# Designed miniproteins, single chains, continued (5): the designs that were tried, part 108

Each design is a single chain, and the fold is of that chain. pLDDT is the mean over its residues in the fold that is shown.

## One batch from the design tools (miniprotein)

Design m19753
Fold by ESMFold2-Fast:
Structure m19753 (fold): chain A 65 residues (1-65)
Amino acid sequence: MSREEIRAVLKSYDTNGDGYLTRIEAIKALLELGIDQLTAEKIVARVEKDGKVNIDALVDEVLKL
């Protein structure tokens, strides 16, 4: 999966357009990308700061899989 494909899925969950997802939105987006729930939760835990998840940081973590 390309960086652009990953980013498009993540952005579809970005309801306010600020480039960040909530924890729940981030996990749902990763599941839609075919990532298992335990791996998704582990990735989100590493990227999450102050209750929000940066989309570009999530893309980078998914590309490392």
Scores: mean pLDDT 81

Design m19754
Fold by ESMFold2-Fast:
Structure m19754 (fold): chain A 56 residues (1-56)
Amino acid sequence: DVIREVAERLGVSPATIRNMSRRERLEAIASVVGGGTAAGADEVDALLARIEADLA
């Protein structure tokens, strides 16, 4: 449950993430993912894709 885990780490509800724009989700995931390098960017993209797939 990627949405629930991201929501919990960010301190928001899963419904808040579902109501976020694509840009807002990207920023929220980036704030949760450590590393801050190319590896971190890849992880952000992977998590964003998983959240979008779960919402579709």
Scores: mean pLDDT 72

Design m19755
Fold by ESMFold2-Fast:
Structure m19755 (fold): chain A 88 residues (1-88)
Amino acid sequence: SLEQQYLQSLQQSVNASNQGNYDEAIEHLRQAKALLQQLLPADTAERVSSLIEKSIAALKQGNTRQSAVHLTSAELIAIGARIDAELA
């Protein structure tokens, strides 16, 4: 599914980052970002996309901790939006 492809891209980014391959990690994050428009409502996709871009910026500086913080925030927003949609 698209959801599995998105999660796989995020996992590949984390694996590449842990190996110090930041360019590869960034490419996986770009792939994950490209799938957001098919997976989430437009407003949520924009917010999650912004956090992925912040994660990419952190990786360009070698800051893997800050990258992980932004990805965690992105995941929490995506989960929250799904819960809100089911309650509406």
Scores: mean pLDDT 80

Design m19756
Fold by ESMFold2-Fast:
Structure m19756 (fold): chain A 71 residues (1-71)
Amino acid sequence: MEKKEEVSKKSKEFLDKTKKETDKIADDLVKKGVLSKKEATRLAAIRHTAEVLRYIGDIIDEELEAERAAR
């Protein structure tokens, strides 16, 4: 169904965008000497995973709330 296809596409685009943003933040922290390269990479990976899970959760919550609001 279309909803599954669109969620998949949005998730992929979100993953690409979030990865680019997270990479920039990690590089900036390393350049400023706040974190080591290894620490920044691990933190970025954890943050990226958390961001993806939050995005998926938001989609589910939004769908449920939209159904309730439509009634």
Scores: mean pLDDT 71

Design m19757
Fold by ESMFold2-Fast:
Structure m19757 (fold): chain A 75 residues (1-75)
Amino acid sequence: SELDEAIAIVLDPSASDKEKARALLVLAESKDPRARAPARHVLRTSTNPHLIAAALAILREDYEAAVRHARLAEE
């Protein structure tokens, strides 16, 4: 599924920040609780402030902020 693919990309250490940003957009738009584990992974592994902000927003269930921050990380 698109959601499973997005989770795999977020967890992939070889994926670029841009690819992870696109994956976090999918996770934020899904509003699915399965997004929580990959969001926590981003907080542990990422140094990108926009990816970190998107992940924090997912954990807060602030999906509008998550989409905004993920779009900034994609640039």
Scores: mean pLDDT 89

Design m19758
Fold by ESMFold2-Fast:
Structure m19758 (fold): chain A 86 residues (1-86)
Amino acid sequence: GPLSKEEQELIKKLIEELRKKIKELKELIEKGEPVPPELKLEAEILLGIARIVIGVLKLLGQEDEEIVKELEEEIKELEELLKEIG
């Protein structure tokens, strides 16, 4: 069935945390400032969690839900930023 309100709220919180980390990384990259190792590690951990969550959602047949597509877009953006950092 469709995602519950509670499930949607948890996914929204994860999206917000991803967006916050993406913003922090982008600001450092745009300024040509070094990314602290701790911030990179936090971003990698968050990406790992998000990948597990999206994998579970896809296994449950939720891949066509708009909020799940939004989560996938944020995952992709964070993956591309982390590749740029090395």
Scores: mean pLDDT 88

Design m19759
Fold by ESMFold2-Fast:
Structure m19759 (fold): chain A 66 residues (1-66)
Amino acid sequence: ELDREVELGIAEIAAAIEKNYLLKQGVPEEEADRIADEVIELAKTKTAQEAVDHGRRLAEEAVRRH
């Protein structure tokens, strides 16, 4: 539980930073929020690293699209 809480905390911080970056890149707020939410949800069952890597891929795709 403590390890899961730590991993979730890391993912939440990373998701917040990535959302801010996406908004600065012109990605729509709704899409940036969706990506952040997916990272946090994945961190509930996966490692923070896996969640962050997933979010990074989604973020890269979103930036390419816009």
Scores: mean pLDDT 81

Design m19760
Fold by ESMFold2-Fast:
Structure m19760 (fold): chain A 85 residues (1-85)
Amino acid sequence: SELLERAEEALLRALALLEARATTLEAEVEIGLAELALAVGKVVGDLEYGLRRAEKLLERALELVGPVPEAEALLAEARALLAEA
């Protein structure tokens, strides 16, 4: 029945919205972890380790949510510092 098909479509839309929300939160956590990895690398004197970890976390976050200026700026900074090392 068309009514049942419309109900299924509404549930699939609700599921997609919940999945998108979970994906956004995952990306936010990965950006925060990247900031911590950069800070830890500077503190412990293993800057290359912190920078490479931050690069991977930021690349993953951008794959999940697309372009985010803050994450893109952090990724550019990490890559520039790695190129100078």
Scores: mean pLDDT 72

Design m19761
Fold by ESMFold2-Fast:
Structure m19761 (fold): chain A 67 residues (1-67)
Amino acid sequence: SLEAEVLLALGDMYLGLADIFEKRGQKEEAIELYEKAIELYRQSLALGHPDAEVGLKEAEERLEKLK
C-alpha cells in the first residue's frame, strides 16, 4: 500500500538522520532518531511491506550498541 511505502521511506529518513547524529557524537539525539525509525519500520511491516524488516533490524542493532 502507499501508506506502507511512505512509512518505509520515513523510517529510512530517520535511520539516515540517526547515523549522522551518531557520527557527530550526539548520542541522545541518535537514540531518539533510531527509536523513531524502529517505530516507523514496524508500522510499515504491519501494513505488509516486507522490505521494512531490513531497516528495522539495522536500526535495532545500532540502537542496542548505543544503549
Scores: mean pLDDT 88

Design m19762
Fold by ESMFold2-Fast:
Parts: sequence; C-alpha cells; structure tokens
Structure m19762 (fold): chain A 73 residues (1-73)
Amino acid sequence: DEAREENLKLVEELAKQLEANPDDPEIREMVQKVLEEIAKLAKKVEKEGKYDEETIEELIKELVAKMKEIKAE
C-alpha cells in the first residue's frame, strides 16, 4: 500500500508539472512516451485477462518505473 501511494504521488507530481508548463516541448515528449507505455500496458492486460488487484498494482509500478526512466532522460 505504501508503495502504491508513493507511485500515485509520482504520477500526481508529473501531472502537476505538466499543468505548470503545458507549452514545454520536453514535457510534451514525456507525456507522449507515457501515453505510449499506458497503451502497451492496457493491451497486455486485455490479452492476459488478469484484473486481480495484485496484477493491477504491478502494472502501475511498471508504468511508474517507465515514467521515472523517461523523466531521467
């Protein structure tokens, strides 16, 4: 639960940064990459048919890890 809350805060922080700098090309690129990863994860969930809470939490963790990687670049 703590890890989930931490990951959600990272997502909120990214959203807050986007609202503060909507015209920043660096933020735009970051958002595009994040949306692409979200689309990939959604398609993976659809194929596997797994919707249990633990699987969803792992997917969120994977997404947040990707977002951190994108932000670091």
Scores: mean pLDDT 62

Design m19763
Fold by ESMFold2-Fast:
Structure m19763 (fold): chain A 67 residues (1-67)
Amino acid sequence: MTPLELAILALEEAAKVYEAAGQTELAAQIRHDIEILKELAKDPSKLHLLKETRDPDFVRKLLELSQ
């Protein structure tokens, strides 16, 4: 499992926890971040998507470590 795949899994679990707690807006934001990470997993050249995440530098490092 790559660091990027692990991050996606962790965010999926976090989104489920927030949805169960009634934090639907935060869960929706996390799911948006997950979709960006999934797009980057399919096409790592889409670096412009990094700017739409809450921590672009961290996501960039995840991509580097997942190669």
Scores: mean pLDDT 78

Design m19764
Fold by ESMFold2-Fast:
Structure m19764 (fold): chain A 76 residues (1-76)
Amino acid sequence: SLEKTFNEIKEGSLDMIKNTLDRYGVPEEMKEKLLKEAEERLEKIYENETDLSDFVDKAGELLGEINEEVERIKAQ
């Protein structure tokens, strides 16, 4: 099932984001906000993309954006 595969990618992506935020010691309130925003963005990607390859690419791009945001926060 494509839906099952998308959900597995979503869960894996959110776990990677959570672990990255935990590693950098991001405050809990900020972590919760970023995770919520990431989940909402992944759900929007799933709604708009019908191809698994495109979904994987978009999810990877989102992970890159989150990593850049975390590095920006850490630099302050």
Scores: mean pLDDT 74

Design m19765
Fold by ESMFold2-Fast:
Structure m19765 (fold): chain A 82 residues (1-82)
Amino acid sequence: MKGIELGRKAIELGNEADELASKSKDPELKLRAQQSAGVAHLSGGVAILLGSKGADEEATQVGEIGVKQGEEGLALAREGVE
């Protein structure tokens, strides 16, 4: 089920973004990375919940938002570390 898989990926990306952001020396980039990670975690959880109830179209759309935010959070976190 695509929505649940995207939801899990969003949570994984959010976790990676949070871990990397914790090493940031730039407080603004750290905060923005953590905010994007938070949206990825929330969207990922919602996507898994919707997918588990058979709402795969909605789960997929929310999961895609979560993945995008997780990737953005990772990019911001990497910039803050390097």
Scores: mean pLDDT 86

Design m19766
Fold by ESMFold2-Fast:
Structure m19766 (fold): chain A 62 residues (1-62)
Amino acid sequence: MEKFKELIEALKNKDLEKAQEIVKEMIRDGVPKLDIKSIVDFFKPLIGEEFTKPIYEILEKS
């Protein structure tokens, strides 16, 4: 799925705005939140809590 690749690239580049937009699009497209969370969790040690927190909030509120 192209959206997973886009999310990985945004997380790798620490582009929080783009990562948030992609996550919202994935949720709208019906991608399971658990699958999105697993990708974000994988990058959490690299990008940090401050970066992952806004993404987790999107997942929780949707």
Scores: mean pLDDT 80

Design m19767
Fold by ESMFold2-Fast:
Structure m19767 (fold): chain A 111 residues (1-111)
Amino acid sequence: MMSKEEVLERIRADLETVVDLAVNMPSDPRQKAIKETAMTILLAGIYVDFQIYSKYSSVKEVEDLYKEINKLLDEALKKVEAEASPDMAAFVKKMINETKKGLDDILKKHK
């Protein structure tokens, strides 16, 4: 089964890509739409990774991973808010909040 360390490494890579896409967002509407879709897919991937991990892990392991993921999401948002445009920062904040809600729902159902 995937370890906590393997899941965290995947999430770090996904979030690094989200930050890079947000900070370097082009003005071209077509490219912007493609990159916003990519960011949405990467953030949805975090939900999927946590959902898979939760099925094969103890309550404590799931709680530990949940705390680490939320820390990584908060750090990513701070970087986007510091370096990206205001509209892109608002987009990422909304998507991160939706991701956090999804993770919380998974955690609440785990016994």
Scores: mean pLDDT 86

Design m19768
Fold by ESMFold2-Fast:
Structure m19768 (fold): chain A 87 residues (1-87)
Amino acid sequence: MVRYRVRIRATLEDPSVARNVRVDVLDEASGRVLSFNVSAEDAAETVFTVDIDAPAAPVVLRLLGATSVDTGEEVGVTVEAEVERLA
């Protein structure tokens, strides 16, 4: 197992449509779902940082969805990920 630092940047496409948004991302290697919140009342952009243990193969992340915590409606989000291998 290799430890990786994953930095996920999520930006709301329209911060006026949702107050709080939950973003779910699947780490395909581990089957682990990474969940974090983006607030539309603050900056429309949130950076979530997590350390994961994975095989030496590339880390593959899949966006599962983004939903308003208050209404349960799906919301448009742009997601970018940076992966750094830790020693």
Scores: mean pLDDT 71

Design m19769
Fold by ESMFold2-Fast:
Structure m19769 (fold): chain A 84 residues (1-84)
Amino acid sequence: MLAKKIAQKAYMLLVKKYGRDAKVTPEQAAEAAEEAALELGLSEELAREIAEEAERLARKKGEYITPKQAAEAVEEAARRVLER
């Protein structure tokens, strides 16, 4: 549940900043993941871990990915970090 909320908020942040049809970098996906986690009340440490994992997963998808692909990477990253 929380991982999906983080991913949804990250998606909204990416769409707001870059547009729904934009391509974003793994670094931009990670920034959105960190901001989303912090806004949802996660600690700075957990937000950073989610962002680092999201960057790695997004990079596997490509150098320029859709906001939807970025949100998918963020959801997987959040699940991995929050499940340990």
Scores: mean pLDDT 87

Design m19770
Fold by ESMFold2-Fast:
Structure m19770 (fold): chain A 92 residues (1-92)
Amino acid sequence: MTREELEEALKQAPAQLAEMEKQGVPKEFLIYAKAAVEAVREALENEEFEEEVIVKKLIEILSKKNPLLAKLVEAGYNRKYEEGRKLLEEIK
């Protein structure tokens, strides 16, 4: 991810969170969204824009709020990594 993408996401986050609450999304989605905002904020502060670093931070934050949701995010990330590895092997 680029710095500009993360800065834009952080600027839009309060409005997006308010819209999610207005739409009555399940609390688990709000927990995820708030954790994602915190992970993005830390990535911008540390200037670490790699998706892997941001996802690891997101999982850490989620583990404190909702351990099951954290495990689902981790499983999704691992699956995406395996799919990317297979694609790279196929274009060899």
Scores: mean pLDDT 73

Design m19771
Fold by ESMFold2-Fast:
Structure m19771 (fold): chain A 96 residues (1-96)
Amino acid sequence: SAELKKIDQMGDLIDTAIEQLLKAKSKEEILEVLRTLRDQLLSLGTPTGQRHAKVIDETIKAIEAEKDENKAKLLAESTLGILRMHVFVERKVLEK
């Protein structure tokens, strides 16, 4: 289905962002990864993409306010892990 294809595209985008986040050396690089992913998810034009983009926006704001770079990176990694899990669950729902 078209919905299943778009969910798979979301999974691929998040997986790419996780890989980029592992290479990030600074708070600004972490924020660039998240902003890029947000824009890509919005470009999918799906309600799920919009909801995930909103979660990333909330995480961006939290990271911008965070003074500890290690906590900022952990927050970004945790957020992407949660979103990747949500994509996995939604994919399973669409298969039923």
Scores: mean pLDDT 88

Design m19772
Fold by ESMFold2-Fast:
Structure m19772 (fold): chain A 58 residues (1-58)
Amino acid sequence: SVEDLILELYKLLFPEPPRSREEALERARIAADFLQKQLPELTVTEEHVERVAERALE
């Protein structure tokens, strides 16, 4: 899924766990933006970013 691709990229860009929810959201947006630039045909949504941030905090 697009969410899983963003999460995979998040972990590659930010190998250390986030220190806060705010940091997780910022990092998830960076990963999502990077993925969107590499694969412009994918539909990336704010819901994908929020779910990736929550999963990165687990």
Scores: mean pLDDT 84

Design m19773
Fold by ESMFold2-Fast:
Structure m19773 (fold): chain A 96 residues (1-96)
Amino acid sequence: SSEELRKKALEYVREAAMALLRGDIERAREYIRQALEYADQLESLGDTAGAQEVRRIVEVVEEGIRAYEAGDVLTAVKLATAALLRAIGELLDLEL
């Protein structure tokens, strides 16, 4: 179902943000890849809103990775935290 795909995508976004908070850039990129695969499936099923929300949070994590690679650890932590909280909020919204 569309809801199950949203949940899977958001779980991978949450894992990506948590990996970035640990400084595990390789794992963060792998989780981003998996989240985007689910976003593509959501779009194929006509859930454009769900796909765009996942892609928006992924973009924040990717910006955080770029900040981390540039040596701006504080910006990376802020972006990772924002992405994590957004992913958790969306996951909680699906359970209500």
Scores: mean pLDDT 90

Design m19774
Fold by ESMFold2-Fast:
Structure m19774 (fold): chain A 70 residues (1-70)
Amino acid sequence: HHMEELLKQAELEVLKTALEIAENTRKKGDLVSAARALQATLGRPPRNLTDEQAEAELEYVRKKLEELEK
């Protein structure tokens, strides 16, 4: 009955956890490491990132999380 809602909630929890880990890493002043931690948590392939690309990765996940919380 509620399997679809439970799966959506599980995805939301995973994204929240990934973003929290990335934000905690960012507090140490390493934006690229924060983006890499986020990529690793979400199972995305790691790559060399510029600061601009790292910000884009964090922003992408934040927007995706906001869409899932609707």
Scores: mean pLDDT 68

Design m19775
Fold by ESMFold2-Fast:
Structure m19775 (fold): chain A 76 residues (1-76)
Amino acid sequence: APPKTLITIGPLELPDTTTVEQAEEGARGFLEVVKRTKNAVVTVDVKPLKEDERSKRSAEIIRRYAEEARRYSAEQ
C-alpha cells in the first residue's frame, strides 16, 4: 500500500480568547486540506483548556469537522 500522509488535530488546548466562529473557520480549512491530500490519515485529539462553555464548544466544533475529515479519508 502507498504511504499515508498523517494529519493530526491536537493535542490542542484552546485558549479562552478563541471564539467558536474562529474554531469553526479553522476546522473548515483543515477539512479542505484533508480533501486535497491523497491517502490522508486523520488523528483527532482536542480537549478544552478549561471547563467553560466556550472552550467546550470550540473543541466540539473542531472534533466534528475532524470526524468528517476522518470519514472522508477512510472512504478514499
Scores: mean pLDDT 61

Design m19776
Fold by ESMFold2-Fast:
Structure m19776 (fold): chain A 102 residues (1-102)
Amino acid sequence: SVEQILSELEKYLKKKNFSEEQINELVQLVKDYLTFLKESNQSLKGAIYALNEFLEQTEDKNLTYETTLKILKEIFFQVRDKQVETKEEAKTVVEEVLKKYL
């Protein structure tokens, strides 16, 4: 669910010691994208899978705010561009984006 993934993202960012302002900006970026998909009558499934994969694949990593912002924007671009609908597709997209920026 949207509320669940946003809650997990906020928890992740707090655990990584981002500032309150940085957390608010990153969570708002994700909310804006999910809202855009919903209002455009597009599936949220690919975006939610990709967010879960981002959280899982970066759990052991210390990313800067700037790198996190670039990665999330690129993930959302690739999810839309490739019309990601499955967990397997989302996993591949996130792996390739992380390889590019890490």
Scores: mean pLDDT 88

Design m19777
Fold by ESMFold2-Fast:
Structure m19777 (fold): chain A 87 residues (1-87)
Amino acid sequence: EKKKKEILEEATKEALEFLEPVVEELRERGADRETVREALREAIEKFPNELAKKILELALEMAENRTEEAQKEAEERIKKAVEEELK
């Protein structure tokens, strides 16, 4: 499982770095929840299925709650979820 663990770890880093600027940009452009979901749909396809689902759910929450606190909380939750998956 070393290869799988490394892939998930890389995907986590990439997902977190990708999620924050994308959601922030879409939010500033006045994008709604559906627009964020559609924008992230194709990018999420490159991640493992279970991680992709969590990323999508958190991204939608970040876009809906347009506060820095909500976005930081979502990122922390995705880090935890992946950490738990890597165990």
Scores: mean pLDDT 60

Design m19778
Fold by ESMFold2-Fast:
Structure m19778 (fold): chain A 91 residues (1-91)
Amino acid sequence: ASEEIAKQLFDEASKKLKEASSEEEVQAILEELEQECQKKGIPQTVINEELLRKIVEEKDYYFASLYCRYTGDEVLADYFQKKYQELNPED
């Protein structure tokens, strides 16, 4: 199902983002995520539900911040960045 594929793609992207050492690598990872979702025909509704799952259930604010910045939602990106910093004050 599209939901299972989206979960796998988002989990893999989140893992890669935590290992990324440059802004160029971050952009490449997010571009790959977008391209894979398009290739596999993942609907935008499923993508939105998976992003919400990452935020609400996994509290993956680091992923959420980077993803929102990549998609141009700077207000949400700043919000999630603050949430990440509150939970990880040494980062």
Scores: mean pLDDT 81

Design m19779
Fold by ESMFold2-Fast:
Structure m19779 (fold): chain A 118 residues (1-118)
Amino acid sequence: SSQLLEQLINQLQDALNLTEEALEKAEEGNSEEAEVLARAAADLTQGAIRLADQATKSDPSLSGLLSQARSELQRALEYAKKAAEKAREGNLEEAVEYLRSAKEETQRALQLAKLAKQ
């Protein structure tokens, strides 16, 4: 439904914003804040995967776009989880790399969700 797609788009935007904040904190050397924000981004990304699944069940014609978005979100989730782990370890160089990857995957998923809504 259009309502589920709107919820998905909003959740993806929130996940992207948290990922960008986590990246900023990691680049500033703030490992504790980078960990918390990366973990929060991972939680929102997992929620977005559930919303994409619900939207596909509601409208199977969206399956192509939302299946691709779901694949991007699964990668974003794993990158955000790895970023949180690296931040916890104090390895901010690797945390930054994983956060950049999570950001790229989340941005691609957001564009696919926006196309599905049109």
Scores: mean pLDDT 92

Design m19780
Fold by ESMFold2-Fast:
Structure m19780 (fold): chain A 77 residues (1-77)
Amino acid sequence: SERERLDRLREQIRKHTSLTLKYYEEGDIEKASKHAYEAAKTASSLSRQAGEDLVLSLEMHTGNKKVTEAARKALEE
């Protein structure tokens, strides 16, 4: 169903967002950037606004340019 599809997408966004923050805290910027990209790409599949909101959230929580740029790159594809 559409609801189940949306719930799975939201779970994927939460998973990749959590992994972004975890790897950022561990100093693994490369892995954090990879998960930021995947989170933003999944969020953008819900809506453009969801993708943009996710990028802003990651920028606010990490303050890290590479993580933020990876998330923004996902919105351009």
Scores: mean pLDDT 88

Design m19781
Fold by ESMFold2-Fast:
Structure m19781 (fold): chain A 87 residues (1-87)
Amino acid sequence: SMEEIKKAREKALATLSKVLSPEDVELIEKLLEKIIEGKLTLEDAREVASKLKDPGARTMTAVMVYDTLVALGKPELAKEATRAILE
């Protein structure tokens, strides 16, 4: 459900706040909001990836984006967005 997806996102962001900078967490949070709103573009994914500074943040973001899009029934967009973040 959307409620479960939002709750999982909040828990994941709280965990990331322990290992990533506030700036990187804010970028990831905004990207996930676009996914929840159905407004994600591949350019949004690339822009966030280019601005992430913390080691491992790009990989962590790719996993969260993939899981969220798959949970929303968008597996093809999940693959494309993951590629955009990691490449």
Scores: mean pLDDT 84

Design m19782
Fold by ESMFold2-Fast:
Structure m19782 (fold): chain A 82 residues (1-82)
Amino acid sequence: AAEAALAAELAATFEQGRADGAAAARASGTSFGIPQPVLAALRAQLEAERARYLATGDQAHRDRALALAYELGRLLGSGLAL
């Protein structure tokens, strides 16, 4: 239950970031490529914080996982915006 709930929150937060990033890129008329190592590092940090929250119940790890999901979404959305 907790794992599934967190997965749903992370997915929703990622999609919000993606929508915000795409909207910002459309407004500026600009999109840019994101280096693969940056995306890989953010994904690794997200998985680490998700795992720590599920192991400990510490809200600080949940907050960091959600922030990382939003940022990952924002970067991917801005790079794919039209």
Scores: mean pLDDT 79

Design m19783
Fold by ESMFold2-Fast:
Parts: structure tokens; sequence; C-alpha cells
Structure m19783 (fold): chain A 114 residues (1-114)
């Protein structure tokens, strides 16, 4: 599914951020945690789809929680760009994670219309 492809790409981005986070930077650690939370939300949605148990309330909750995660990643990105605290590779990886989360939100919104 498209959601499974998004999860796979997000997992690849986590591995890239973990390689950059050898010194335990707080912004990188927070970004990794938020991306992991997005993956867990998407996995829960996929499980409910596969069981035929997905409700509109489940979709609305997942969309809301993903929008919060996207917003928090945006704040981390903004702080990192202003302070210059993160390498450019980390900035790009976080930007890619934000775009994948936005794509996931669009997929869930289309499911809500069905």
Amino acid sequence: SKLEQIIKKLEELIKELEKLNKEGDPLLTSAIKLIREAIELLREVIEKINKGELTDEDLQKAIFELEVIEGLLGIILGVAKITGSLPQEAIKTIEEAIELIREAIRVLEELLKK
C-alpha cells in the first residue's frame, strides 16, 4: 500500500538521522522520536484497515496526531535553521520526513471521503 511505502521511507530517514546523532543532539533525538510516533500511528491505521475495523473517528484522530507531529517537526526545523546547530544533511532529512507525513495525511483524508 501507499502507507506501507511511506513507513519504509520514514524508517530509512530515521536510520540516516541516527547516524548523524552519534553525539545525542536534543533536536535530532526529538525529531527521531516524532518520526517514530508517526510510523506507529500509520502502522495502527494499516492494521485496522486489514481487519476491516477502521472507523472515521480512527482516521480523524490519526490525521490530527500526524498534523501535530508535522507541526512539531516544523518547529525543530525552524530552530535548527536559525541556530545553525544541525548539519545540512539532517535539515534535508527532516524536511523529507515532513513531506512524507504530509503525504500520509493526504492518503488518510482520501480514505475519510470513502
Scores: mean pLDDT 89

Design m19784
Fold by ESMFold2-Fast:
Structure m19784 (fold): chain A 100 residues (1-100)
Amino acid sequence: MLSPETRKLIEEIIKLLEPVNPSAAAMLRELMEQAEKSTDPQETRRLLRSMIYLGIRAAAELEDEELQKKVKELIEKLARLEFPEQLESLRALFEKLVAE
């Protein structure tokens, strides 16, 4: 199961994405529900990684710079909490996606 802080961050990301990228928001919601129901820590971590990478790709596609910044900051907070070792890789991926 997810920590309350992790759940709150994911819910905030979903709420921000829903009006502008409903497909990404729906996928994040499905992955979050699967992670909350999972009793396997390895499966929960795999689902969390999938949510983080989906979130960063969705953020890079946003045309509103302020919304993009907010979503990116929430994903970075989620990464610091769950996968601090991947934070620099996520930032590099975001920069590459925004430039391309």
Scores: mean pLDDT 85

Design m19785
Fold by ESMFold2-Fast:
Structure m19785 (fold): chain A 78 residues (1-78)
Amino acid sequence: SEKELKELKEEAEKVSGLKFKEDATLEEIKEAVEEEIKRLRENLAKAPDHVAALERGRRDLEELEKVLEKIKELLEKE
């Protein structure tokens, strides 16, 4: 569905802070989200004992993982 793709793209942009092209594919969005997840995990590993930063990073990671799950679900549906 075009609406589902548009909604996922908007969610991915909000959560990742990236901006995608209007014609961005689900695969392109998936790759960008996966890259952000890896980057965030590395940043969290380098920030020991910063409780507030770890809490914010964990929340961001959870939101990114939720978006990735939705993308994978839509890709698997077809």
Scores: mean pLDDT 76

Design m19786
Fold by ESMFold2-Fast:
Structure m19786 (fold): chain A 103 residues (1-103)
Amino acid sequence: MEEEEREIREHIERVADELGLSEPMKEALTEEVLELLKKAGIPKEEALEIIDEAHAAVKARLAALRADPAVESQLEAGGLELVGLDEAFLEEFRRLVEKKLEE
């Protein structure tokens, strides 16, 4: 479990970095995602798949926001990229975990 947990942690941290999260937000997100995975008993392979799916969903939302030039200017300033992306990722991640457990 420790080796698998490390690989999952590194994957979450990479996602957080790509979303532009601060170090404290990245640490909080990583610990919460790991705790949810442990509680749900999801194996590493499925955990990585769920993380990637949640990341893709959040990136798609960000890309749609960037289609508006006024919003894109604010995103380039960095302000909007940090506001709510951690919560958006966690919401999507929880939804995917719940769906996986219900199958």
Scores: mean pLDDT 73

Design m19787
Fold by ESMFold2-Fast:
Structure m19787 (fold): chain A 73 residues (1-73)
Amino acid sequence: SSLVDSLALNMVNAETQARNNSSQADTLLAQGRSDPSTASKLNAQAAELSAQSSALESQAEDLRRRLYDLLNS
């Protein structure tokens, strides 16, 4: 159904974006360790991406639960 397709697509998009944000945050943290002059800015950007990743993971979990309930009702 279109609802199942929409939930599945939104879940996959949230999971993909969460992984991308987490990976980018790790890269920024590594760059900050290599250059102390930029560490404060890069650490702040990494913290924001990590927070966004966590929010997207929570969204994906909610969508996964909704999809499971819909398919098993």
Scores: mean pLDDT 90

